# Designed miniproteins, single chains, continued (4), part 12

Each design is a single chain, and the fold is of that chain. pLDDT is the mean over its residues in the fold that is shown.

## One batch from the design tools (miniprotein)

Design m12415
Fold by ESMFold2-Fast:
Structure m12415 (fold): chain A 86 residues (1-86)
Amino acid sequence: SPAPELLRLTVRITFQDGSVEELELTVRVDDTIAELLERIEERTGLPAEDLVLLKEGEPLEPSATLAEAGLEDGDVIEVRHFERPV
């Protein structure tokens, strides 16, 4: 079997207070945007439903694969965290 094509992505999480956290993830090109959000949840403890993923200011489709979304190795993706209204 061919080795899986892997992407090393830099994820920048911007919080409502203006603070920023960065992490690196190694993911498969065949993973979905929804699966990427779940991985961010696992690494940060932030619920995936409270996260919005953007590339170059554009929202990414949750059902798209990383390859279909046009993500490439070394890309920086923006994630915004929203607190639930109390």
Scores: mean pLDDT 79

Design m12416
Fold by ESMFold2-Fast:
Structure m12416 (fold): chain A 67 residues (1-67)
Amino acid sequence: MKASREEAGLLAVKVANLAQEIIDLGGDPEEAQRLVDRAITAARDGNLEELQKVLKEAQERLEKLKS
């Protein structure tokens, strides 16, 4: 249980790092913050499925900014 919660926290940190990179590349800060808020909520709830979904959305958003 503690290990799963710690993993959720690490995934939320990864989303926050991607959101910051999105902002740094000229992405929408409001949308980036929305991704972080979703990740924090999912991590608090221990919802690893939602965290993985948010992580994927953040990665796809970053990829669009680089293309």
Scores: mean pLDDT 81

Design m12417
Fold by ESMFold2-Fast:
Structure m12417 (fold): chain A 76 residues (1-76)
Amino acid sequence: DAEELLEKGNELFEEGKYEEAAELYKEAIKLDPEYAEAWANLGKALEALGKTKEAHDYYIKALRLDPNFEEAAENL
């Protein structure tokens, strides 16, 4: 499910496998497009890959879904 994909993505992110982590976060979003944490974590992975503009857009998306989401706000 979406939560399991997010957790697996987080493991890959901690291992420095940012591109693989981003792919799992995208899969989580496909299952639950309103999953603000998945959008924010996708942003973090893309930022780690140097894709700063795309990361910013996804942080904005996370905040639009949940305006009180702290992780997204910290990266704006």
Scores: mean pLDDT 81

Design m12418
Fold by ESMFold2-Fast:
Structure m12418 (fold): chain A 72 residues (1-72)
Amino acid sequence: MEEVRRRLRELLRRLGFSDEEIDALIARSDEAGLRFLTLVAEALLANGGEVEADTIAAIADESGIPYAPAAA
């Protein structure tokens, strides 16, 4: 888990998040949440900072996280 947290910090810093924001996000996340966020951050970096909702939903499903984006 420390390696996952370190990787997530590196990815989020590259996306422009502050160390304070990163630490808060990690503190709120369990192991499944940390894996999900890492995959989303990697997808964002690979696609120039843009990810479609369908891609995020697929990553959430693979990570076992219930993800239901409601645009309401």
Scores: mean pLDDT 69

Design m12419
Fold by ESMFold2-Fast:
Structure m12419 (fold): chain A 71 residues (1-71)
Amino acid sequence: MALSPRELAVLQALARTGSVREAAEELGLSQATVSRIARRLEAKGYLRRDADGRWFLTAKGLELLLAAGIR
């Protein structure tokens, strides 16, 4: 499965911030755009939400970032 460069950037930002708002501010994207991409990444199994609604990287998402050479 291939991710676009934008999807990889959103995955990395959400792994660091856990927050759609902070990721959007970091990437210069709207919160709606980041939220849409985050839900797509969740559907693919790369991201999950905790009980507080904070986003975090799954083992599958981590493997993908390492394979892509992104930290």
Scores: mean pLDDT 80

Design m12420
Fold by ESMFold2-Fast:
Structure m12420 (fold): chain A 90 residues (1-90)
Amino acid sequence: MKKLKVKLTLYLKEASVEESIKSGEEARKKILAAKPGETVEVEVYAGRSKESINAALGEIHTGFLEHERKHPDAEVEIKEYKVEEVETVP
């Protein structure tokens, strides 16, 4: 069984919900472009609010579902999930 292996790093910074969605959408596009059997590294930037984090992760989850629909004989596996804080100047 072929697996798409995903290494996900979520960077928490000062960002709007809209910026968090945009970062998640970029990650989603990268997931969709990956081939079954590959390892893809995905970096996502989100605001520190629960709403911003959920928005970014929601886009990534949508990317996983779309990849599985496009490649029904392949699994998506989260090999690594990291959360890191980034200090940003406003």
Scores: mean pLDDT 81

Design m12421
Fold by ESMFold2-Fast:
Structure m12421 (fold): chain A 74 residues (1-74)
Amino acid sequence: MVPTVEEIREWFDKEVEEIEARAPPEYHPEVAAERETGLRLIDLMVENGASNEEILASVRGHVEALRARVEEAS
């Protein structure tokens, strides 16, 4: 079952919110910047006709990278 673009955006927002909640306050601006980058990536992939599976895979990679960076900074 492949999520819709709206479900992918909601999932991404929730994942980023959880990462921000666990991040030190000094890291919140970087988390916010990565959230903007991820949302822009979704929009660009939709415009370029990417499948929902491809969009989800790219966004998951973005979330994993952000989580790793925040864990290193904590």
Scores: mean pLDDT 81

Design m12422
Fold by ESMFold2-Fast:
Structure m12422 (fold): chain A 62 residues (1-62)
Amino acid sequence: MKEGAELFHKGAVLYKQGKYEEAVELFRKAIELGNPLALPYLADVYEKLGKEEEAKRIREKI
């Protein structure tokens, strides 16, 4: 499996478990490794953390 896809999968698992700050770290790394599928998940987790401006900024990239 590609590294970006692996990090995205791990982030999604953490997101489902409510571990939002840990999910942010993995989604950001997945995006840096070229997996843009993590962008909407990163935006959603920022909203869960109350970081609405950061979520909005990420959505503008989608």
Scores: mean pLDDT 79

Design m12423
Fold by ESMFold2-Fast:
Structure m12423 (fold): chain A 68 residues (1-68)
Amino acid sequence: AEEEVARYRAEIARDPDNAEAWYNLGKAYEKLGKYELAVNYFRAALILDPDNEEIRQALKEAEEKAKK
């Protein structure tokens, strides 16, 4: 998970418009239990790819977990 965070941060630094990299970074933070950070990264991914149902679903799940 931490290694995944470092990898996807590097991908975003190279291509900040890569919605998949933002989505994967959100998933990596979700695996670490950092749901509020995951929400922020899923929102960024959804701004770049607004019709992506997988990102929208992941955002909804992360938001519910962040409310604890």
Scores: mean pLDDT 82

Design m12424
Fold by ESMFold2-Fast:
Structure m12424 (fold): chain A 62 residues (1-62)
Amino acid sequence: MEAQQKLIEKLKELAEKSKIPEFKEVLLLSAENLSEVKVDSSNVDENLELAEKAMKEEEKKA
């Protein structure tokens, strides 16, 4: 699923930008788990938008 792949990519980018080791590990594990299971596509768009907002906030903190 295209949207699922985008969400996985966003989670990996958030993990790389995170300065908290535990948070980074959780994001990476979440991305791996999403690749193993099929998520409900109805919620994927919301998750992508939340991930993008989090990335923008991380950039402002840098």
Scores: mean pLDDT 66

Design m12425
Fold by ESMFold2-Fast:
Structure m12425 (fold): chain A 57 residues (1-57)
Amino acid sequence: KRKKELEELKEKLLKKAEELGLDIKTYIELLYKEGLETGMSLEKVEEEALKKIEEEL
């Protein structure tokens, strides 16, 4: 379910994590925190779901 969205998110996270020199777990935490500070929106909530699949990487 929502495979296309998850695939895009995983690919973007991987590239950004590498560019920042962070591991995928740390980067996901940053995205989650950023979403909370910029305002809790449904779009940011989608990134929260990605935290569950971070282990699949």
Scores: mean pLDDT 60

Design m12426
Fold by ESMFold2-Fast:
Structure m12426 (fold): chain A 69 residues (1-69)
Amino acid sequence: GKEELRKKILEKIGEILRLIGEILDLEAEIKKLGEEDPEKVKELEEKIKELEEERKKLLEEMKKLEEQL
């Protein structure tokens, strides 16, 4: 029923919010590092890119669930 779909959507929203939080933390770390450690900045940017891709996938899955409501 609609309640089961709603719970699945809320779970996806929770995962998306977690990923946004992780991205913001990594962006803050990059800002603090600045030019002091270019290799670490590159590593953190790569992690952000991976999290952004995961977020995009979850948003697409959530949209499909919303279409069923």
Scores: mean pLDDT 83

Design m12427
Fold by ESMFold2-Fast:
Structure m12427 (fold): chain A 67 residues (1-67)
Amino acid sequence: SRAEQYQRLLELVKAYEEGVISKEEFYELSKTLSPDLQDILERWLKQQEQAKKEAEEKAREEALLRG
């Protein structure tokens, strides 16, 4: 059962990365997993969003400084 839940986690991540499911669907489907796996997915999503924001901020700052 644990191996099956881990396989489902990998399938959800792949489907989200491939654009097969939306972010909202990803959250809903993640609720079918154990709480431990839900925490891992939530942390992963937060890290991805934070990295994107930091990259955008740095790009804007560099563009402003370079003219």
Scores: mean pLDDT 76

Design m12428
Fold by ESMFold2-Fast:
Structure m12428 (fold): chain A 99 residues (1-99)
Amino acid sequence: KKEEELIKEIDKVIDELRTALANAKSPRERLAIETEYSVKIDKIVKELEKLGMPREKIREIYERAAQAGNAVMALKLAVDIVVERREEGKSHEEILAEA
């Protein structure tokens, strides 16, 4: 199914991200790589969302990219957690206590 193909493409993109970050020669080059691969991952994620992939599985993808060293994806993961806490009815003060 197309979902399996998209998951395989995510695995490939994250492996390419790790290699690109390992070869980055400056902080600016690293940020450019993080930004480029974040765009690629988001595009595949939007296709997975259209196929009905649950939020928990989407979060796992962002977590994997963040663990690969992508700071932009780490920020997206942090935003997703804040949104989830608000959906659970937690106050601003309760969310800050977890930070």
Scores: mean pLDDT 80

Design m12429
Fold by ESMFold2-Fast:
Structure m12429 (fold): chain A 93 residues (1-93)
Amino acid sequence: MRVARITVEVRNAKLSPEELKEEIAKILEANGLEILEVEVERVSEDTLRFTVTARIPEGLDPLEVVARVVAALVEWGRENGADVGVSIEVEEV
């Protein structure tokens, strides 16, 4: 089973941590990922870190999924006036 470990840092967002968690989840699920776990950490007054563990369904190319997820999260940040940093690690489990 392929698992993506996704770290999303969001800075200067006008949304609550719970609203940000919902928006991130929607983006990941829209790009074919199945969310297993989400952890939220406030790293500063304007910065939240989300650590997401998600399953990559069989039949999807992990590199294409990663590229789409990164692009979608960065674009969401741009459209919503937030700075978004993304790192993704893919593991076979």
Scores: mean pLDDT 83

Design m12430
Fold by ESMFold2-Fast:
Structure m12430 (fold): chain A 66 residues (1-66)
Amino acid sequence: SSMDIEKRLAVLLAARTVYESAIFFLEKILPTLSPEQQKAAEETIKQMKEELKRIEEEIKRLEKEL
């Protein structure tokens, strides 16, 4: 139903905000880290960006159903 799509969309929009905020803060602190810590943080950022891409794709799919 439209209501169920809207509820799912709200959850995904919240998840997008959380991931975007986490990526922003990790990228901000990245230059202050040791080379080993930077490598680990860059891998984490990469994984989070891939998840964010999946969230964005599902948002676009659901928006087309409204």
Scores: mean pLDDT 89

Design m12431
Fold by ESMFold2-Fast:
Structure m12431 (fold): chain A 60 residues (1-60)
Amino acid sequence: MEYEVRDAGDLIPFVEDLLRERGTLTPEAERYLEKARQAHEAGDFPAAADWAVKAYEAGT
């Protein structure tokens, strides 16, 4: 469900859960999720969201 928040920390676990449920959590998608977590920890929320989207696309 969309809730229009700017917190990539919520998006990262959401994408991981979706890919795991679909059976498409590939090593490439996991690598992008790790990049998203690193960007989020650095306070770069736009970059973290971008990496999370790339993880979803790689797992689709």
Scores: mean pLDDT 74

Design m12432
Fold by ESMFold2-Fast:
Structure m12432 (fold): chain A 68 residues (1-68)
Amino acid sequence: DDAARDAGITAVAKHRDQLTPEEAAALILHLDGHSVEEIAKFLGISPETARRLIERAAEKLGIEVPLP
């Protein structure tokens, strides 16, 4: 969803100070098209933790992101 991706990228750029580095990294990677499993491997965390970081970042920014 291009509209959701563009909105998410804009929200991260405006509100990066409200996110932890891990939340920002997980959300950016997700919006860039990486799977939860790839994000988990990249950050050295479990897929469950990666999903939670994306969800928390989206909630903090007030955006909706499609999770696989």
Scores: mean pLDDT 73

Design m12433
Fold by ESMFold2-Fast:
Structure m12433 (fold): chain A 94 residues (1-94)
Amino acid sequence: SKEEEEFVNDIVNMIKSQDTINLDELIKKLEKYLDSKNPVVRKTAKAIIDGLKKLKETKNTISREEFIEFLQKLADEETDPAVRRIIKKIIDKI
């Protein structure tokens, strides 16, 4: 969907635009997708945000490589095949 493509592209562009990813900035930018009209985008955004908030317990920033590893683990643990597909699409485009 258009909403899915916009979501994926926003994440990919944000990750490609910086060497070190600030977790607070990333979470803040993703919060708008919690209100997406696409329910799969909303669920995927929530899964990523919840995972990033847990990651913040130990660090405030991550590298692009660490973010890819984070997304891969998140995809492996995800039970919704549609959510897994979107996460893998993000990984493939980074």
Scores: mean pLDDT 87

Design m12435
Fold by ESMFold2-Fast:
Structure m12435 (fold): chain A 107 residues (1-107)
Amino acid sequence: MLTRVEGYLVPGDPELAEKARAVARAVVDKALELGVRRVAAGVTTDPRLTGGRVVITIGLDAATAEEVREEIREFALRRLREVLGADEADLEAARASLDASEAATRA
């Protein structure tokens, strides 16, 4: 199971990759704390692939409960705000995008 969390950031921040890796590490630690058996997180900051965004891709075990997946997603968005200085509107847009994607899957 794969969850993608995105943040929009000013291009050219030399600390961007390090800050994003810190968020990815925290997300992995949180998932393991919640009892997720298999978790991986990757960071992409290449503007050719992300269009100037930082992208944290989170892979979770397929058996992970939806409640646990949601908690990990919320944790990731909160940590992006705290560590990368992500704007509140960008975090809300990302949340709305995730909710819309899940609603479309259930339709």
Scores: mean pLDDT 62

Design m12436
Fold by ESMFold2-Fast:
Structure m12436 (fold): chain A 70 residues (1-70)
Amino acid sequence: MPSKEELEQRKKLIELRKEVESKISASSLDLQIEMVGKVRAIEGAKPEEVERLTRERRELIARHKELEAE
């Protein structure tokens, strides 16, 4: 059985995946693929890496929104 810390990490990943899926439905195909790749990477990552990847993904979404606004 996974540790309590690992279970908490998995719960956070599930919530994060739902948020990302909602946002990627409005993004370009290339960016959608990249974001899905980052989500999958988090599944094997350590807790600190999860937070870093989450931040990078949010920044990626923000940059895409800026490009679409042009």
Scores: mean pLDDT 63

Design m12437
Fold by ESMFold2-Fast:
Structure m12437 (fold): chain A 63 residues (1-63)
Amino acid sequence: MEEEKERLIREAERLGVLGVLLGADPKEMEELTKKAVEAAKAGNLEEARKYIEKLRELVERAR
């Protein structure tokens, strides 16, 4: 569980930064990254994964 939390937090932070670099809305990326990290830290891994998927979608759109 701890390993999964760390992976999800790292992934969310990575996607948040990547999205901003690619031209996504910094405010939207920051809010979703924060929600994903907070969910992961709370042990709500399914909620964290949903926010991470939204982050991936925004990164893909910003290309």
Scores: mean pLDDT 81

Design m12438
Fold by ESMFold2-Fast:
Structure m12438 (fold): chain A 69 residues (1-69)
Amino acid sequence: YFISFIDDKGNFYIGTAEIDKETGKATGTLNNGQKFTGEVKIDEKNDTFSGTITFDDGSTAKFYGVKIK
């Protein structure tokens, strides 16, 4: 999947990700080639999602987004 999100520090990321809908786990690669994993909590009532991303260097970021139709 194509993804875009903003972290809690205001950094904007774009990339591709594979999301496991049963567990909420995500794995992907940013446009700069950096790999990441994440846990996504989807709020279907508000079409929003939030979670934590862990980059391949071990750093973490919290994120939030809105589902675009």
Scores: mean pLDDT 70

Design m12439
Fold by ESMFold2-Fast:
Structure m12439 (fold): chain A 95 residues (1-95)
Amino acid sequence: SLATALLNLGIKNLNSKKYAEAIASLKAAIAAAGANPPASAFTNLGIAYLKLEKYEEAIAAFEKALALNPSNVVAQANLALAYSKLGKAAEAAAV
């Protein structure tokens, strides 16, 4: 599907440290998926934002990933890290 192709492009850009391009591809993947975006698209979007030090956007993306898959340990760990980077130690500990 178009959503899967855009997700794979986003992951490739993320692995290549092309964070802005990864964000664009992952947002396009989420839009193309319509009502049922995969949790992995939000997890990878959060990681790309985290790498660009966009911590508030990273938090929002990881929260959406966890709403879709509450057992996603990667999203949980990176959500805690993003809260810590904003100086929100209590929120980081609560994740």
Scores: mean pLDDT 88

Design m12440
Fold by ESMFold2-Fast:
Structure m12440 (fold): chain A 66 residues (1-66)
Amino acid sequence: SEAEEVAELRRAVDGALAYLATLPEAERRREIERLIAELRALQRSAGPAVRAALDEAIARLRAFAA
């Protein structure tokens, strides 16, 4: 279900942020940009609830980069 996909995406983002926090700044910045590009690609074929969750994930990654 989309609800299960959204929950799994949120957990994956939490794990990714924890991992990114362990990286040096320059490497973290590159990895964040790579992840954002991948999430944008997923949005092109996603349903509305998953698209909204992907927007939230991208916003969280951008905020973490700042």
Scores: mean pLDDT 86

Design m12441
Fold by ESMFold2-Fast:
Structure m12441 (fold): chain A 78 residues (1-78)
Amino acid sequence: SEKAKKGAEILRKAAEEAEKAGDPGTAAALRRIADYVEKTGDIELGAKSLKMLASQSTGEAKEAAEKAAKELEKLAKE
């Protein structure tokens, strides 16, 4: 549950960056993945979903999603 909470916070931070970059769609998707990770604890599936979202995103929103995916992968290995 602690890892799930940390994963959700990583995703919510990425959502704030995507929203600030002017991509509310990517921000909304990141928040949905955060809710999923917090509810299920499935950080690995969260990271996979985030990689797919990043591939469909552009600019600073893509960079935020890619950074969050790497942070989730690192967290999953702890």
Scores: mean pLDDT 85

Design m12442
Fold by ESMFold2-Fast:
Structure m12442 (fold): chain A 57 residues (1-57)
Amino acid sequence: GPSGEELLESVRKTLPKMSEEQLRDAIRLLEEAVKFLEGENKKAAEEALELAKKLLA
């Protein structure tokens, strides 16, 4: 199946298509995920989180 990095990359592509409510939910999920991820997966989640926050601005 897809790795965590592949799943996070898919999320990064989907974020610009989300509503404000969906983006807020994605931010909450990514903030929790970052606490439990390591290495490249953590970096990808942090980048996705920054992108999601920028899209809400």
Scores: mean pLDDT 76

Design m12443
Fold by ESMFold2-Fast:
Structure m12443 (fold): chain A 61 residues (1-61)
Amino acid sequence: SMEKRRKIVDEAEKLATEMSPEEVIEYARKKAKEAGLSDEEIETVLRNVERAIEFIERLKA
């Protein structure tokens, strides 16, 4: 569901301030699988997490 995807992305954005990009992506993938999301939904979540990481890294510069 959209709500499950949003929660995972929001949590990953928070972790992106404290963890490496690789660790955040791994965390998001694990959470999406645990939530029972389809492979296509997992791909969408990971793409959104990657964009959030890029945004946060730009802000840290």
Scores: mean pLDDT 80

Design m12444
Fold by ESMFold2-Fast:
Order: sequence, then structure tokens, then C-alpha cells
Structure m12444 (fold): chain A 58 residues (1-58)
Amino acid sequence: SASDEENNRSAAEGIVENMKEEKASREKIEEALKNLKEMSDKGAAEEVRKALEKLLKE
């Protein structure tokens, strides 16, 4: 079942999938991480940060 945390993770995965499709460079991923500072929803920002960090390590 989907919780708020699972929904936030699913949204973060969508962002990562889009970046993979676009062959995002390290610079693009860093730009996305920078944009997390502007997010008011810290829970959503944390899930996006985790997904982007995983993408950087792939």
C-alpha cells in the first residue's frame, strides 16, 4: 500500500527516470540537488535527495 512516504518516493523516482532518459550529466543532477533547498516540503525534498544521490552513484 502507498503511504505518503511511498508516494513521495514514487515522485522522486519519476524525476530520476526523467533524468536518466535525458542522460543527465553530473552538473544537471547537482542543479536538481540545489533546487531541493527551495522546496518547502522537507519530506518530499529528502526523498528526491536520496534518489538523486543513488543516481550519482550509479
Scores: mean pLDDT 74

Design m12445
Fold by ESMFold2-Fast:
Structure m12445 (fold): chain A 69 residues (1-69)
Amino acid sequence: SEEQKKLAEEYLKKGREAYQAGNFDEAVEYFRKALEADPSNTEAVMGLAKALLDQGKEDEAVAEARRAS
């Protein structure tokens, strides 16, 4: 549990770094890995939704954002 949360934080950090670099495909992959490690990580859900929206994948972004609601 704690190891999964730590792993999610590591992937969340990598996702944010990829997102800031404009590498949205890589950001999506890291945010998905963060959610695989910790499905309750709301920051990863929001990061994934934002990266998908920036890729023009609105339907996927809306679906992921609804998971956080």
Scores: mean pLDDT 83

Design m12446
Fold by ESMFold2-Fast:
Structure m12446 (fold): chain A 76 residues (1-76)
Amino acid sequence: SAKVLEVTEFGVVIDKGTKDGLRPGDKIRFVDYNVVGTVASVSETESLIVILDPEKNKELLSKLKEGQVVEIEKVE
């Protein structure tokens, strides 16, 4: 699981980074929403996950709130 740190117009910042094994280009599924995003930028402790499908992005961002804990999976 990961905490939502910020909801942006293009995606979600989560409290998982390179220390948690995330790398740029990794695909991450938000399990409860069945939406897959891509790691666009990553620090040691944080990542920006971008959803490239505009409709899925709009729907996911409308449902997520700062401070929320979400279930995530790395996708191959």
Scores: mean pLDDT 81

Design m12447
Fold by ESMFold2-Fast:
Structure m12447 (fold): chain A 68 residues (1-68)
Amino acid sequence: MVAKAKIEVTYDEEEGLWVATAEAPEAGLKVEARAPTPLEAMELAREKLEKLARERGIEVEFPPLSPP
């Protein structure tokens, strides 16, 4: 089974950073990443989720990343 991932990004004005959350609910996986740009935050969150999924032996399908 391939778990579908979703990535959400929000700007945190207190930190001056974008916060991206990558989640694969079917696999119970969730990670968070912070970066100066929304695309960079989403890319970091994707890479963190990919690494975690590999460690758990889970295959994850990611949506295409687009600039806001």
Scores: mean pLDDT 78

Design m12448
Fold by ESMFold2-Fast:
Structure m12448 (fold): chain A 85 residues (1-85)
Amino acid sequence: MDKEKFDKEVEAAVHLLQAIVDLLAGRKYLERGDVEQAIEAFERAIEHAEKAIKYAKESNDPSGVKAAEGLLKEARELLEQARKA
């Protein structure tokens, strides 16, 4: 068992979950008209999704890369919507 690879798999999972949480929070803020909080949440989701992609690539996890890229795309689209609101 490669501890370094395992640690990167854990980092990828943690950042993926944080990106999901921040996306959900951002959507809830946007539904309430809390545009500033929505923007901050989507910016955090982008940062976490990018880190999830990095660690998934470093741990050779193509499924994790695809999942994180999907979240990154959604976060960027929602951030653009929030900024136009």
Scores: mean pLDDT 87

Design m12449
Fold by ESMFold2-Fast:
Structure m12449 (fold): chain A 66 residues (1-66)
Amino acid sequence: MQEELFKRLEELGREFHELKPTMSEEEIKEIEELQKKALQAILHGDYEEAERYLREAEKLLKKVKE
């Protein structure tokens, strides 16, 4: 579980870097905060909370593509 969440966070980061030039400062800050919260949750063993933050960040990136 922890290993899978770290890989998911890494994949999110790669997609974020690809889309970053098309994003507003507000959108960039939101994703960065969600990435930090997800990482902290993983490190504290709060896997359900980490999943929630990752899902929210993924939704925001999907919205940027629209």
Scores: mean pLDDT 82

Design m12450
Fold by ESMFold2-Fast:
Structure m12450 (fold): chain A 57 residues (1-57)
Amino acid sequence: GGPRVLALQRKLAAAGFPLADGVTDRFDEAAERAVLAFQMAHGLPVDGRPDDATLAA
């Protein structure tokens, strides 16, 4: 949980990567899958982690 996870989930939803559980302030399996898809779509390293590069894209 925490502000970084919340910001990430909102960014993913706004970018068109829907989260199964919505914005929960938790980094769960659905959030990890959305991060992987977002990273692939944006040419970022595909590691499933909410890093600064992913948040900046």
Scores: mean pLDDT 69

Design m12451
Fold by ESMFold2-Fast:
Structure m12451 (fold): chain A 70 residues (1-70)
Amino acid sequence: MIEKTVERIRDLIEKAEEAIEQGKVNLSKYALEKAKRAYDTLVKAGLLTPEQAAELRSRIDELEKKIKEK
């Protein structure tokens, strides 16, 4: 069950990455927001391994920086 949820978050991150590459910034922001909410829920529930939490957080942070054009 948890593996399926982690894959769902990865899929949302991938969709956000693809949307950025296509110049669809609003779609990327929407997908990233969904991924962040799901990630936060799993972290608060203690359902992620430390490695999964670090991986997903790193990818989310990188996408957020790209979207904000820091």
Scores: mean pLDDT 79

Design m12452
Fold by ESMFold2-Fast:
Structure m12452 (fold): chain A 74 residues (1-74)
Amino acid sequence: SPHMAEARELVLKAADILEKMGRTEVAELLRQFVAEHPDATPEEMLAWLREHAPAEDVPFLEGIVAAARHIVEQ
């Protein structure tokens, strides 16, 4: 998708916000995923985050992935 870079930037900006909120571990997980899996689909990202992120953060992360999916599907 021509919007993959845009979606990636959204995820990294969300990580910066999470870090400022004191959610440093979750911010690092998002940055790690983007760095290691640059061509992953939003669905693959969500599946990985559900396996590795704290359960309490999953609803927020689902929102980030939904926004990234919307950008990629433009």
Scores: mean pLDDT 82

